Designed miniproteins, single chains, continued (3). Designs and how they scored, part 3

Each design is a single chain, and the fold is of that chain. pLDDT is the mean over its residues in the fold that is shown.

## One batch from the design tools (miniprotein)

Design m8079
Fold by ESMFold2-Fast:
Structure m8079 (fold): chain A 77 residues (1-77)
Amino acid sequence: SHHHMLIEELVELLVLYLEEALKEPTEERKQQSIDKAIQFFLDQLKKNNLPVEPAIELLKSRLPEELKEYVIEKLKE
């Protein structure tokens, strides 16, 4: 349950960061901000010894549609 609560909080934070990234004025800056948000999320999962699979399941319903496939693919790497 503690792991589930932390994953939910990190998922909400990732979604927030991605929404902010989508506001970037150029595609290059947008992509850089998206990749930075994903890397930060992966670093937080690793730091807290949290599994990626439950995070992916939660993200499927919460991610902006335009980023869903890209973000999920990056998390599976």
Scores: mean pLDDT 85

Design m8080
Fold by ESMFold2-Fast:
Formats: structure tokens, sequence, C-alpha cells
Structure m8080 (fold): chain A 81 residues (1-81)
């Protein structure tokens, strides 16, 4: 439902600072934790992008921040290899 989407977007927004911090340290995590973190952020990003397409307020900003988190995490993981 739209109400569920709005709630999920707001929950994601509140979690963003924590994920932004984790992204900077992603290369230092065990491989299993790196995979889980990347998967979780990718799923949240796809959900936020879909919510943005449905016109949910603030979803576009959340999707863009998750995209940057994804990019930073992948960069840090690649640098650690």
Amino acid sequence: SLADLQRDVESARRALPGYEKLAKEAGKLPVSEQAALITAVDLMRVAAEWAASQGVPGAREVAERLRKIDEEMRKKVEEAL
C-alpha cells in the first residue's frame, strides 16, 4: 500500500546516516558481512527508486543517497582486494 511505502521510505531515511558510516568501513568487514551489507543497500535502493516512481515524497532523495552509499561500499570493497 502507499502508506506502507511512505513508512518504509521514512524508515530508510532514518537509517541512512548509519549506512553512510558503514559504507566508509565496508572494505574492513568480513566477506560475508560485505555481501550482506551490499545486498541490503541494493534492495533498499531498488525499493526507494520504485517508491519515487510512485510519487512518494522524499523517496527520490532517499534513493539518491542509497545509490551513493552503494557506490562508496563497492569502491571500498574493491580497494580492499
Scores: mean pLDDT 85

Design m8081
Fold by ESMFold2-Fast:
Structure m8081 (fold): chain A 60 residues (1-60)
Amino acid sequence: MPKLGSDEFIEQIKKELSPLPKEVREVVLKQIRTYLDNLPMSKEFKEKFDKLEKELLSLP
């Protein structure tokens, strides 16, 4: 049961990354995505993070 796959975790990442500059958000999101892709996480958890990543990357 990966605790990192919770909705609260997704919201926490959004709150932490939203105020950062776009370039920093891109780097951090890429690192987190790579890390999660190597963990035994379910596809559902990874899909929730992918949606968050796309949303944050579309912000100016």
Scores: mean pLDDT 73

Design m8082
Fold by ESMFold2-Fast:
Structure m8082 (fold): chain A 58 residues (1-58)
Amino acid sequence: MEEEMLEEAKKLLKEGLSQREAAEILSAKYGISFLTALGIVQRAQSELGADKPDAPGI
């Protein structure tokens, strides 16, 4: 479910992984597309309060 992937994304981000790395791990782990995984990771980052927004154009 979406909640499960969102929780995993939050854990990966808290471990210091980038949004791209977290999305790649989710994509491989859950068999979803990179774009879908990236969307979940972006949502997880937003819920965490954008603690490290270091990209000129996301």
Scores: mean pLDDT 74

Design m8083
Fold by ESMFold2-Fast:
Structure m8083 (fold): chain A 55 residues (1-55)
Amino acid sequence: GKVEEVTKEVIELIEKGASLDEISKKAQELIQKKKLSEDEADEVSLEAVKKLEEL
C-alpha cells in the first residue's frame, strides 16, 4: 500500500547514506504526494527513526 511504498523509499535513502536533511525532505515530500493520513505518516516516521538508530 501507500504507507509501505513511502516507508520503503525512505529506508532505501537511509541505507544509501543520505543526510538527515535529505531523508527528512524526501519523507515529507512522499507523505504529501501520497496524501498519507497523520497515523500513516507517524508509521513511516517510526520506521525511519528505527533505521536511523541502527547507524
Scores: mean pLDDT 80

Design m8084
Fold by ESMFold2-Fast:
Structure m8084 (fold): chain A 83 residues (1-83)
Amino acid sequence: SKLEELKKLLDRLESLPPNSIEALETAKEAAELLGSLSLVKRFEELIDQIKAGNEEAKKEAEKLVKQFMTTLKGIIAALEKSG
């Protein structure tokens, strides 16, 4: 189910450094499942910037990933309560 997929992605995301490319790729997958095209694009932009050697992009990535984890936890909790 989409809920179980989101829970697996959250668990994976919590195990990774929030400024890593793998964390951004995991967050992008969760954003795709949620249908958030704006977040998908933002995570893609940050991945590209980090790969290009932009150290400031790592700080923005950490902030965005942490914010997204909080949002994702809330979404998962809401879905679990709704059945």
Scores: mean pLDDT 86

Design m8085
Fold by ESMFold2-Fast:
Structure m8085 (fold): chain A 65 residues (1-65)
Amino acid sequence: LGEQTAEQLRRLAEQAKKQGLDKVAEALLEGADRAAASKNDEQTIEAARETEARVQAAMAEAAAA
């Protein structure tokens, strides 16, 4: 589960980078690393939730510019 989630987050990061959303891409890549390091499904879910919160924060910062 963690490895699949990490791969999905890496693909999303590539899309964000293509759109010029560098901070969003960074948050997604950090989330992918955390998901890949997870040892159980609960840790993977928590990594995904933290990644979502960080992505939203990065988008809010971009919108405030």
Scores: mean pLDDT 77

Design m8086
Fold by ESMFold2-Fast:
Structure m8086 (fold): chain A 73 residues (1-73)
Amino acid sequence: LSEEQWEEVEIALADMIYGLGKASNDLLGAAKQLIELYKRSKSPKAREHIKKLIDELVKEMSPEEQAEVKKLL
């Protein structure tokens, strides 16, 4: 896969992780997976998209879960 194809794959994977996390109400687990994807991504566009999804999950989390996510960033 080219860098551009990897960017599209990473964005699609991030959307899937986000959607599954919301559907299962496992926001912390989804955020942890998105953070790992964010750290491994070399695409600025993919990283921006992933970070936006992380921020949306964090808004719905408990204060304890928010603190755990902040430690991973």
Scores: mean pLDDT 85

Design m8087
Fold by ESMFold2-Fast:
Order: structure tokens, then sequence, then C-alpha cells
Structure m8087 (fold): chain A 57 residues (1-57)
């Protein structure tokens, strides 16, 4: 599903590019979903795009 694919890419950006642990990255995404659900998908799309751009380099 599109949302779950964005979430996977966002997690990979946080872990592989920013060097966060999987636990920390999952915690950050969970907090954003809880506190800013209306901005959560926009945030996922932004992180997923950054990850895709990273892979092209």
Amino acid sequence: KEREELKEKALKYLTEVLGMSKETAEYILEEIEERNPEKYEEWLKKLAKEYEEYLKK
C-alpha cells in the first residue's frame, strides 16, 4: 500500500542516511503520527523523497 511504502522509505532514510537506530526512527514516526496526524503523510512523503534522491547519488 502507498502509505506503508512511504513509511518504509521514511524509516530507511532515518536509519540509513541519518544513522538513527530502528527503534529511534520508529519512535519518531509514531510520535508524529500521534501528535500531528494531519501532517504525518506529508512528513512521510518528504522523508521518502529524500531517501529516493539519496539512492540516485
Scores: mean pLDDT 79

Design m8088
Fold by ESMFold2-Fast:
Structure m8088 (fold): chain A 80 residues (1-80)
Amino acid sequence: MVTPEQRARAEAALRRLIRESPQVEDLVFKLANATTVEEAEKYARDLINEARRLGLSPEDLAAIEAFLDHYVALKRAAEA
């Protein structure tokens, strides 16, 4: 389970990255519109890799990873 603090940190970090990078904005859009778990996992991985490439702090990266893992898990549960 993602804590409210981790979710808030992830959302703040993602909003900053979207503002700074059109590629992150595109990946967030694709993730939000992913119809399958496979697509969601792919775009979540691409997002984490891009955030890491952009030099995000370990704390912000960990928060985003936890948030995206939770998002993919919810999508997997919805398909079951």
Scores: mean pLDDT 81

Design m8089
Fold by ESMFold2-Fast:
Structure m8089 (fold): chain A 76 residues (1-76)
Amino acid sequence: SMVDLTLLNLAGSDITDISFLANATSLRVLNLSNNKITDISPLANVTSLRNLDLTGNKVTDISPLAGRDIAITGVG
């Protein structure tokens, strides 16, 4: 459905590289929990993103998303 184009759940998928998400410009809600991600810089151009779950990853630098109105969970 049209609603499904704004939501993506990739939890528990052994993901390390998210460069494929750099052009996902319609994403509003993204669940990346329980992966092996360290670099979120590909998300800098995902300008529609409003909710991001990074729980259970190894992300320490969220500066690519600094100053944006995004609810981020699971950092630190």
Scores: mean pLDDT 81

Design m8090
Fold by ESMFold2-Fast:
Structure m8090 (fold): chain A 57 residues (1-57)
Amino acid sequence: METIEKIKKLAEKDPEKALNEVDSLLREAIQAGNKELADELFSLRADLVRKLAEKKK
C-alpha cells in the first residue's frame, strides 16, 4: 500500500496512531524538500486532528 493510503486506512481504526505516523512522515517530507507530499500530509494531519477532537470531547 502507498504510505498515504495506509495512513488513511489506519485513521479509520486508530486516528491517534495515524496522527503519529503522519507527523513522522511530515518531518521526512520536509527534510527531503518534498513540498507536494508535505502539503498532502499536512492536510491529512488536519483531518485527523479534527476527528480526534470530535471523539475525545
Scores: mean pLDDT 76

Design m8091
Fold by ESMFold2-Fast:
Structure m8091 (fold): chain A 82 residues (1-82)
Amino acid sequence: MSPEAEEARRLIIEAGKALSDGNYEEAVKLAQKAVEIARKAGDPRLEAMAYRVLAEAYRKMGNDSEAETWRARADELEAQAA
């Protein structure tokens, strides 16, 4: 795995832990960084995973419109990568 892909995966795992701990703002920051790095790595699966963390974080914060935006982006990437 490329250094960028490994870093994106690490950030996604950390963002997931932040979600579990109720640290939604931290989860958003980590997931946004993961999106940027996953794009540089050219890994649409990692990018989709990061979008799903963003969607869940926004949903937990009560922002359903933002949550739906990120979920839709994740679903689109997964459909294109299949």
Scores: mean pLDDT 85

Design m8092
Fold by ESMFold2-Fast:
Structure m8092 (fold): chain A 63 residues (1-63)
Amino acid sequence: MKERLTGVLAQHLRGKGVPEEEAERLARKTVEEAERRAKSDEELPQEVGRLYPGYLAEWRRTS
Protein backbone atom coordinates (compact mmCIF):
# COMPACT_ATOMS: atom_id res chain seq x y z
CA MET A 1 0.00 0.00 0.00
CA LYS A 2 2.63 2.57 1.06
CA GLU A 3 4.88 1.88 -1.97
CA ARG A 4 1.94 2.18 -4.38
CA LEU A 5 0.77 5.42 -2.76
CA THR A 6 4.32 6.83 -3.00
CA GLY A 7 4.43 5.93 -6.72
CA VAL A 8 1.04 7.55 -7.43
CA LEU A 9 2.04 10.73 -5.57
CA ALA A 10 5.39 10.88 -7.42
CA GLN A 11 3.56 10.62 -10.76
CA HIS A 12 1.16 13.39 -9.70
CA LEU A 13 4.08 15.64 -8.67
CA ARG A 14 5.81 15.05 -12.03
CA GLY A 15 2.56 16.25 -13.65
CA LYS A 16 2.92 19.45 -11.58
CA GLY A 17 6.39 20.09 -13.05
CA VAL A 18 8.57 18.44 -10.39
CA PRO A 19 11.57 16.58 -11.90
CA GLU A 20 11.40 12.77 -11.56
CA GLU A 21 14.15 12.47 -8.93
CA GLU A 22 12.70 15.30 -6.78
CA ALA A 23 9.15 13.99 -7.23
CA GLU A 24 10.21 10.59 -5.82
CA ARG A 25 11.99 12.28 -2.90
CA LEU A 26 9.01 14.55 -2.05
CA ALA A 27 6.53 11.68 -2.42
CA ARG A 28 8.55 9.46 -0.07
CA LYS A 29 8.94 12.29 2.48
CA THR A 30 5.19 13.05 2.36
CA VAL A 31 4.14 9.40 2.74
CA GLU A 32 6.61 8.82 5.62
CA GLU A 33 5.27 11.88 7.50
CA ALA A 34 1.68 10.79 6.77
CA GLU A 35 2.47 7.29 8.10
CA ARG A 36 3.71 8.82 11.38
CA ARG A 37 0.43 10.77 11.76
CA ALA A 38 -2.02 8.10 10.54
CA LYS A 39 -3.46 5.72 13.14
CA SER A 40 -4.27 3.10 10.48
CA ASP A 41 -3.50 2.25 6.83
CA GLU A 42 -7.02 3.48 5.97
CA GLU A 43 -6.08 7.00 7.14
CA LEU A 44 -2.80 7.09 5.18
CA PRO A 45 -4.28 8.42 1.87
CA GLN A 46 -6.16 11.15 3.79
CA GLU A 47 -3.00 12.28 5.62
CA VAL A 48 -1.00 12.25 2.34
CA GLY A 49 -3.69 14.44 0.74
CA ARG A 50 -3.48 16.85 3.70
CA LEU A 51 0.35 17.09 3.68
CA TYR A 52 1.44 17.00 0.03
CA PRO A 53 0.20 20.54 -0.93
CA GLY A 54 2.46 22.00 1.78
CA TYR A 55 5.51 20.05 0.65
CA LEU A 56 4.84 20.97 -2.99
CA ALA A 57 4.52 24.67 -2.03
CA GLU A 58 7.80 24.53 -0.05
CA TRP A 59 9.59 22.93 -3.03
CA ARG A 60 8.24 25.62 -5.38
CA ARG A 61 9.33 28.36 -2.94
CA THR A 62 12.84 26.90 -2.57
CA SER A 63 13.43 25.82 -6.19
Scores: mean pLDDT 78

Design m8093
Fold by ESMFold2-Fast:
Order: sequence, then structure tokens, then C-alpha cells
Structure m8093 (fold): chain A 62 residues (1-62)
Amino acid sequence: MSEEEQLKLAKQLELNGNYDEAEKIYEKLLKSSNEKIRNEAREQLEKISVKVLKEAVDKVTA
């Protein structure tokens, strides 16, 4: 599977709410020799982190 295919798979997992699997794939892609793939993976991880943080805050502010 190419790194571009892995990136597409991770985006599909993210869209389906499977953040744990998406995060694992993005973390692997951060180690890529391809700068474009690394930049996309970093941006997607930041977006997931913001969403996960929001959900965690919503749980503890009850």
C-alpha cells in the first residue's frame, strides 16, 4: 500500500469516527520521507486532537 493510499484510508477512518485507527496511520506517515505526506498527516492529527479534546472537555464539565 502506498503512503498516499494510507493517507486516504486514514481520512476514511476519521470520517467514520474511527479516530484511534486513523491516528495510528497518521503517526506512521509522520515518519515518511515525503514532505507532502508528512504535512498532511500532521494537519489531520491536529484536527483529530482538537476534536478529541473537545469531547473530553464535554465529559468532565458535567
Scores: mean pLDDT 75

Design m8094
Fold by ESMFold2-Fast:
Structure m8094 (fold): chain A 54 residues (1-54)
Amino acid sequence: TMEVLKEIMEKANSVEIPSQELIDEMRELAEKDPVGMVLVGVEVTIRKRHERKK
């Protein structure tokens, strides 16, 4: 859902790599919305891969 996307974008802009706490909160949002679960996984993966250390 759009709400999940907005939440992910906002939190992604706050940190370069999602922390354990942030991931846990995003998981709560994703569990209410199957589509959101996929989007959360994609966003986290993109963030980690885009990080220069990886």
Scores: mean pLDDT 61

Design m8095
Fold by ESMFold2-Fast:
Structure m8095 (fold): chain A 80 residues (1-80)
Amino acid sequence: ESPEEILDRAEAGQPVERRLDREEFRDLMLALGQRHGLPDEAFAALRSLADHLESVDVRVRPDGTLEITRQTHRDLGEVE
């Protein structure tokens, strides 16, 4: 499922809840920003945040509001 498909599902009328890895979250933020007009500097900041995540649970509302419900940070020293 692509980031654009997640946004399309949310815009169809019901909140969409997904667990995303770091790259999926980055791509979702880029797609959200393209639809809602974030500047390039904001995209860079959001991607930088995502680079520190192992996974994130998100809820996307039909209005394009994104809620982060859980974050798991990358751990380079320990295995969960």
Scores: mean pLDDT 67

Design m8096
Fold by ESMFold2-Fast:
Structure m8096 (fold): chain A 72 residues (1-72)
Amino acid sequence: MELVKRIYERLQEVQEELEELEEEARKRGELNEEVARELFEEAIRRAGIPEEERREFLALLEEQERKARELE
């Protein structure tokens, strides 16, 4: 349970950083698909996710994205 809780906390941190970065890019009129991907990677770096947790974090995101596509 500790690992899942830590991943969840990191997800919250990444979401907060990403939201801030996207807001700044939107204000500059620079928000597009390429920039969004770069901001996402920057948000992960700013959240300070360790390399070991980063792998699990990315796997969790891929699983969520896959399920979202199945529902859409």
Scores: mean pLDDT 68

Design m8097
Fold by ESMFold2-Fast:
Order: structure tokens, then sequence, then C-alpha cells
Structure m8097 (fold): chain A 94 residues (1-94)
């Protein structure tokens, strides 16, 4: 969907303007792609197994993004807080 690609590129441009590195932006792109896929499957009323797999993929992409932020910025305390928040959000979706 060209509109989804345009929305992702716009979000990535904002993150680049905020000072994210190419590695952080690559992880952010993967996360955005996983989030859009999960929302598409949910909106389509796909079966629970497909929706669950898409949510799991989003969770893994989010962990990879947090890891990229930690690697580039060295802020392990902020990364730990982000992982805890992600775990709480993921638990609520299941």
Amino acid sequence: DAAVEAAMEAQLAELRAAGLSDAELAAARALLAAEYEAQKLIAAGEDAAKVRAAIDATYQAALAFIDALAAERGDEAAAAEMRAELDAMYARQL
C-alpha cells in the first residue's frame, strides 16, 4: 500500500531529523512495518493464530529497536525502562 509506505517514510524522516542513526532508523523501519502488518491483519479479522504471530513479530522488532537505541546511545537505564514498558504492553495484548 503506497499510502502506508508514505506514512512510514514520513515517520522515519521525523526520526532522522530527531538525530537517530542509520542503524536506529533501520530497526525503526522494521518495527513500523511489523506494526502496520499487525494492524492490517487485525482490521481484516484474520484468525487468532495469524494475529498472534503478527503481534509476536512486532514485539521482536520493538526489542531490536530498543537494542539499537541502547547500542548507539549507551543509555542502558532508558533501554531497560523501554523493555519493561514493552513487556507490559505485550502482556495486555495477549
Scores: mean pLDDT 81

Design m8098
Fold by ESMFold2-Fast:
Structure m8098 (fold): chain A 56 residues (1-56)
Amino acid sequence: MEELVERARKAFEEAGITPPSAEEVVRQVGGNEEALDALIEAARTGKAPPSLADLL
């Protein structure tokens, strides 16, 4: 879980998303890496998701 939080946090920071949101996302998905990977890819490729809540 901690590795997923760090990966999400760094990707979200690069996309301009607040780091604390990454921890909440990881907690809500319960280790669902596929959902996290989708959020991370959106941040890395510059695609803004509609909202984090919509992806959860």
Scores: mean pLDDT 61

Design m8099
Fold by ESMFold2-Fast:
Structure m8099 (fold): chain A 68 residues (1-68)
Amino acid sequence: AMEEAKRHFQEAVEAAEKGDLDRAIEHLRRGLEALGKPDQAEVVAAEATDPETARSIARVILRYLEEK
């Protein structure tokens, strides 16, 4: 679960860097679902209105997971 979530957030960062917002949002949703937080997945998807925002969200979550 944790490693699967990290992989999804890493792929979200990569998709956002390529300008693929839809793919970035999909990976953000799957990552949060893997963490057992589907309600947060909906909120984050709504807030990720552009690739830079999606990338920032994914990086913040990934950093949090790497710390603990």
Scores: mean pLDDT 80

Design m8100
Fold by ESMFold2-Fast:
Structure m8100 (fold): chain A 86 residues (1-86)
Amino acid sequence: DPAAELEALRKKLAEQGRKEREEILALMDRMADRAVSGRETEEERQRIVEELLRLAEKRLEELERNNAPEKDIEAVRNFIEDLKNL
């Protein structure tokens, strides 16, 4: 269930993430709504996933640069892997 998977990722990001969290959550909301409604185009869905990956990778770089707790870094790495498997 894509909506359930996205909701789990949103909860993980809300707990661990800081900067750009609201932007990522908004994109995840759009993706979840469109997946449930079946109205998104293949191109729109792919674009949203690519944008989420870009934001997550940028967040990972920021966390690593700032020596964030390993649990926060690992959470974002797991999120990136989950997105790549969608």
Scores: mean pLDDT 66

Design m8101
Fold by ESMFold2-Fast:
Structure m8101 (fold): chain A 66 residues (1-66)
Amino acid sequence: KVKELLVEYGIPEEEAERLAKRLLEDPDDGEALQEILDLLIEKGLSLEEARKIVLEAQELAKKEKA
């Protein structure tokens, strides 16, 4: 689910899989969260939009881990 969300917003599948795995191990992984934010901004999303998606990915990871 986290991987699917990241791919939907333009993060390549290999990077999305790696980042989703990191968030499932630790949803508060600041390096992974920052990398997702940076990738979304590079894809042309605004900072506000990128932050919302990062928070959604974090919430999904917490739900999948629980």
Scores: mean pLDDT 81

Design m8102
Fold by ESMFold2-Fast:
Structure m8102 (fold): chain A 72 residues (1-72)
Amino acid sequence: MKAELRERAERLRALGEELEKKGTPEDQKLAGLYYAEATRLELQVEGASEEEREAAAKKVLEEYLAKAKELE
């Protein structure tokens, strides 16, 4: 169970990294979504609460939305 969640998070991070390399605002926004979901899964493996997982995911998404805005 935890191994599958870690593998899924790792795959999502890899996808986000490939999108981030493309450097468009749209790709940065999509990378943020993948990184946010990977963060949720990683924290779930660590036993974090739903509140902690959503707060961390929201922070990651906001960071990548800001990066996308800087590229516009």
Scores: mean pLDDT 83

Design m8103
Fold by ESMFold2-Fast:
Order: sequence, then C-alpha cells, then structure tokens
Structure m8103 (fold): chain A 87 residues (1-87)
Amino acid sequence: SDESLLKRLEELLDKAEELLKEAEKLLEEGGPLEEAKELLREAEEELGLAEIIIGVLKRLGKPVPEELLRRFDELKKRYKELKEKLK
C-alpha cells in the first residue's frame, strides 16, 4: 500500500540519519576511518533504497510528503559532505 511504502521510506531515512550521525561523531572523535567508511557505505545503501521507493511512488502518481523529500535531500547532502572528508 502507499502508506506501507511511505512507512518504509521513513524507516530507511531514520536508519540513514542514525548511520550518518554515528559516522560524523566517529570522525569528530578521531576514531577509526575504516569504521566511518563502513557506516557511510551502509548509509549509502539505505539512501539508495529510499530513492527507489520515491521513484516507485512518483511513477504510481502518488504524492510523496514534502517533508520526506526535504529530509532525503538533506541526508544525501550530509552523506556527500562526510564522504568528501574521508578522501
């Protein structure tokens, strides 16, 4: 159902946010770069699945809440910024 897809999207964004927050804290505390890279890899997977769900909803002509789209964009931005710091 559309509500089920929206719930899955929300859960994927919640997971991505937590993973990015953990990676950010690890980098700020001077922790292992390999662990931070793994957290970013997991966040990328969650964001990729979220993007697929957004695409499916749009193809079905179903509105995606603006707040979830903004949250997705913000998390993708945070991911890119953290990935750049790990180069």
Scores: mean pLDDT 87

Design m8104
Fold by ESMFold2-Fast:
Structure m8104 (fold): chain A 73 residues (1-73)
Amino acid sequence: MKEEIRKLLEEGKRYAEEGDGEKAVEKSEEALELAEKAGMPDEVISAIRMAKTYARQGDFDGAVRALEAALRL
């Protein structure tokens, strides 16, 4: 994974773990933009989109799991 994208995903995961939904969404959106520009696999893009959706809904456990999935790809 590109280092800049990985850093944003790790930051998003940390904010989700802390219950900071606004920051978790912000970092996930930044990671998504970079992943789309970089032409990353659909699986990575889908995982990041799912993380953003969970964070917006206040499902921080779901957001963390989705970000972990993206980080493993």
Scores: mean pLDDT 85

Design m8106
Fold by ESMFold2-Fast:
Structure m8106 (fold): chain A 74 residues (1-74)
Amino acid sequence: SAYEASVAAAKAELPQTFEDGKKKIEELAKEMKTDPSKRPELASVAVATALNAVAAGDPETAREILKYADELEK
């Protein structure tokens, strides 16, 4: 279905590692200053990056990133 294809594409674009996630957050944060429509994408990438940080053994950095993502949703 079109929905399933869209979900698969979105998952393919999400960062798979903590390092990739950090770079993507920096890029999207800069883009968001000129294009506020990037805010939901930045929040999604931040959550994915936080999960990768936990997997890498850094739960404190993950908590900071999740707090940042929560502030983006306000």
Scores: mean pLDDT 71

Design m8107
Fold by ESMFold2-Fast:
Structure m8107 (fold): chain A 59 residues (1-59)
Amino acid sequence: VREEIVKALEVAVYRPPIAVDTIMKVTGASLDEAFEIVDLVLQGKVDEALRKALELAAR
């Protein structure tokens, strides 16, 4: 799960639409939550994005 999330965050830098779909599938996040995670990555807040994604995946 963690490695899959990290991979999705890497994709977010280059192809945000693909990363949104992957984050939703891996974490069970809503569309809005997936967009927030991608926005955090694009802002350089990778640690915050990873924390949020892991919290969503743990639900």
Scores: mean pLDDT 75

Design m8108
Fold by ESMFold2-Fast:
Structure m8108 (fold): chain A 57 residues (1-57)
Amino acid sequence: SRKRKEEQLAIQREIGETLRAIGDGLQEGIDKARKLREQGASEEEVRKAISEGAGGK
């Protein structure tokens, strides 16, 4: 039925949006890490910024 197809499309859209948000979070983490490196932060702090961007907490 049409309603079932609409529900499936809504779920697929939500999954697609979630995957895009994860990708955006990773990019933000990378950008933060780059700024931290420019500020003379340690390699450990840089790695933590990337991990947090990837949703590691």
Scores: mean pLDDT 74

Design m8109
Fold by ESMFold2-Fast:
Structure m8109 (fold): chain A 100 residues (1-100)
Amino acid sequence: GSIDPQTLEAEIATALALMLIAVAKNIVDRDSTPEAIQEAVELAKKAAELAYKSGSPEALRTVADGIRELADRFASLGTPQAKAAADELRSIAEELEKKA
């Protein structure tokens, strides 16, 4: 079918959300400081917001999977701050899946 403006906006939002998650992962992969972790969490939250605004079940599931992968990376760092961030990200991913 033809792509309408709402479908196009949803696809753009999904692409941007995935890009934000990729940037967040790259930040943490390069630097595991509390500042880097906080920046990555902020990007993941923005990605989740874009997925919600898209209204797409596929976007919600895809972004949830990306956030969960980021949470697993944070958990592997072994610091209390990273563990707290991982727990927060897992909660966000669960909420996204529930809305999908």
Scores: mean pLDDT 82

Design m8110
Fold by ESMFold2-Fast:
Structure m8110 (fold): chain A 109 residues (1-109)
Amino acid sequence: MAEELLEEARELIEEAREALKQGDIEKALELLEEALLLLEEALKLAEKEEDKEKKKKILEEVKELAEEVKELAMEVLKKAEDKELILRAIGLILRAIGLVFDAELLLKK
């Protein structure tokens, strides 16, 4: 289940990269917001995972993908001219930073 969420999030992130290349900033932001929701759900599943090696693998992938969401959201922010899109991109960057922090905290334990 967590692995399926991570695979879907990775696909959405790649679609967001293509949307950014095409200049579709709004579509890229929507895809990144959806990807982050899947990563947040994967983190919650990792917290409940009893297999330490499986838990570590999920947390490492959540961290990696959340960092990618942050980087792409920063590219959205650089290109966005609409106040709503700017605020959404800022919110997404902050949420992604929070998710990276949460994953790192769980990896240290």
Scores: mean pLDDT 87

Design m8111
Fold by ESMFold2-Fast:
Structure m8111 (fold): chain A 58 residues (1-58)
Amino acid sequence: DLYEEALKRAVELAKEGRLEEALEVADELMNQLVRQGVPIEEAVAKAKEVAEAARKAY
């Protein structure tokens, strides 16, 4: 699951102090979901969830 993998990776990067890289994971998730045919509003929502989890873990 792209969302679960992105969420775990972003949180791990944020805990290491690598917040910029963690936010890049959220952006890449959005792009991948759009390429897979996920509606843009859902892709954006999932990417925001990953970014917020990263910010909380940082």
Scores: mean pLDDT 86

Design m8112
Fold by ESMFold2-Fast:
Parts: sequence; structure tokens; C-alpha cells
Structure m8112 (fold): chain A 115 residues (1-115)
Amino acid sequence: DEVAELDEKIQRLQDFIKEDDKRLSELLKAGDMEGYREELIEIAKRAIELFRELDAEEEVIKRLEELYKEMLNINLETQEERIRFGRAWGEFMELVQDELVRLAEQRRALLAANA
């Protein structure tokens, strides 16, 4: 059932997006900017692995990998570096949200075709 496969992919992405919010909040409250950076980098790595498992488009995976490499090369030592890191992370999460929207639209199209 293609709809059931899409439901599973959507659920996995939704669960991923909801993960680690508490840990990230605790790191920010503690002022642990290096721990916060390390956690976001680990989340980004897991997102790329998930996108491969979900058979996401290769160009999207390549862009996520480029953003991940950019984040790896930014140390949060200056305000400028924090701004650049935040921008790269923002673009990364926009791609994650875009994939969720794409899967939801694909699901709606399948339901319309099978109605």
C-alpha cells in the first residue's frame, strides 16, 4: 500500500523533527554553545541518513550534505560565526520541512487518484 508507505515516511520525519527539543533547550539555558553546536551537527547527520532511507531526491541530499559540511567548519567563537551557523541550520531545517510537505502532497495526490 503506497499510502501506508507514505504515512510511515511522514511519521518518521515528524518524529525526527520533534526529537531533541528538550535537550537543545537545556543546552541553551546552560549557555553551553559548544554542546548546542555538537547536538545540531549530530541531528543534521541523522537527518541526512533518514533522507537516504526515505529515498529523498539526490539533489536535496547533496544540499543537506553541503550545509552539514558548512556547519562542521564553523566554530561558534564570534557573533559572525554564530549568525553563519544559524543561517546554515535554518536552510537545513527548511529542506527537512519541504520534504515533509512534498510527502504530504504526494499522499494527497494518491488518495485523489484512488478515490
Scores: mean pLDDT 83

Design m8113
Fold by ESMFold2-Fast:
Formats: structure tokens, sequence, C-alpha cells
Structure m8113 (fold): chain A 92 residues (1-92)
């Protein structure tokens, strides 16, 4: 999670919008989860990882939509997304 936090902080520092930060973090998380899915040989565990991926996509989308609608800063939206990512990785 520390690497994800640093990547997000750098993106915000470089002037990335909340939507761009969301896209960057989302892509990174999906790549990591997809890698775990591809390495998993047990069909039941693979299905569990796919469920976690689907939950992340849904919750990240909701947090971003609500944050942008509420006028939150890129940093505040990023922190909420990092929390969702952290919770999902703990389940994986």
Amino acid sequence: MELLRRLVERAVERGFSPEEVTALLGLYMLVQIDYLIQQEKDPEKKKHLESIRDEFILEAGEVTREGVAAGLSPEEVAERLLKVAEEKLEKA
C-alpha cells in the first residue's frame, strides 16, 4: 500500500485531476488483482479474487463519483480510494 500512496501523492503533486488519479490508481489495482487471478490455480480461490476485483471496481467508482460531486480535492478523493484499495487487498 505504501507504493500506491506514493504514486497517488506524486500524481496529485504533478497536477493530475481527481479523475486522472482515479484512473491511475484503478488501473494499477486491476493489474495487481488480475496478476493474482492469473497465478491462482484453484478455481474457487480464483472466483474469490474475481469477486474482490468486481467489488473494487464498484466501490472505487462510487467513492469517485460521490467525491467529485461533493467537490472534494484530488487529495481527498485519492485518500478515500486508497482506503478502498487497502480493504480489498486485505481480502485477497
Scores: mean pLDDT 77

Design m8114
Fold by ESMFold2-Fast:
Formats: C-alpha cells, structure tokens, sequence
Structure m8114 (fold): chain A 69 residues (1-69)
C-alpha cells in the first residue's frame, strides 16, 4: 500500500471515532474542531502531490457523511 492509502485509512478511522463522539454528545463545535485537527496533521505528513489526492478523497468521504446527516 502507498503512504497515501495508509493516511486515508487513518483518516477514516479517526473520522469514525469523531463521528461516534458527535452522535453521543451532539456537540457540532467539538466535532468540527477535532475534524480540522485530524485533517491538518495528516496533510502535513504528505508530499504536495499526495496532499492534493488526499484532500480530494477525504472531501468525497465527507460529502457522503454529510448526505447521511
């Protein structure tokens, strides 16, 4: 697997945990802050080319999550 694929898996796992917390608490502000922190940390660990692809794929996943809300 590429580093990008690994980081996407990590992102999905972290987003699932953050989403579960949101479902338990209903705290939208905490949800958004945690989401932004996770994305920033993961993006910083990638090359510019990987960052573009990562953000694209993450954007799709977030759109899917938003549609379920």
Amino acid sequence: MTKLEEKLREAREQLEKIFEKYKATGDKDSFLKELIKVVQKLVDSLTPEEQERFLRELGRYLQELRAKL
Scores: mean pLDDT 75

Design m8115
Fold by ESMFold2-Fast:
Structure m8115 (fold): chain A 57 residues (1-57)
Amino acid sequence: SHAADAAAGAAAARAAATPEEARKHAQLSGNYGLQGGPEAGKRGEGLGVRALIEAGF
């Protein structure tokens, strides 16, 4: 599901060893969320941003 894909992207962003890798996974989280519609897109983007903050990037 798009929500599961977005959550997986956020989790990968948190686990990333570099800022570049983290941003890539965070962006994918947003993109997968967007495929579920505008509301899901906002959720995916929020998950990605939160993951970057939690990872310290």
Scores: mean pLDDT 66

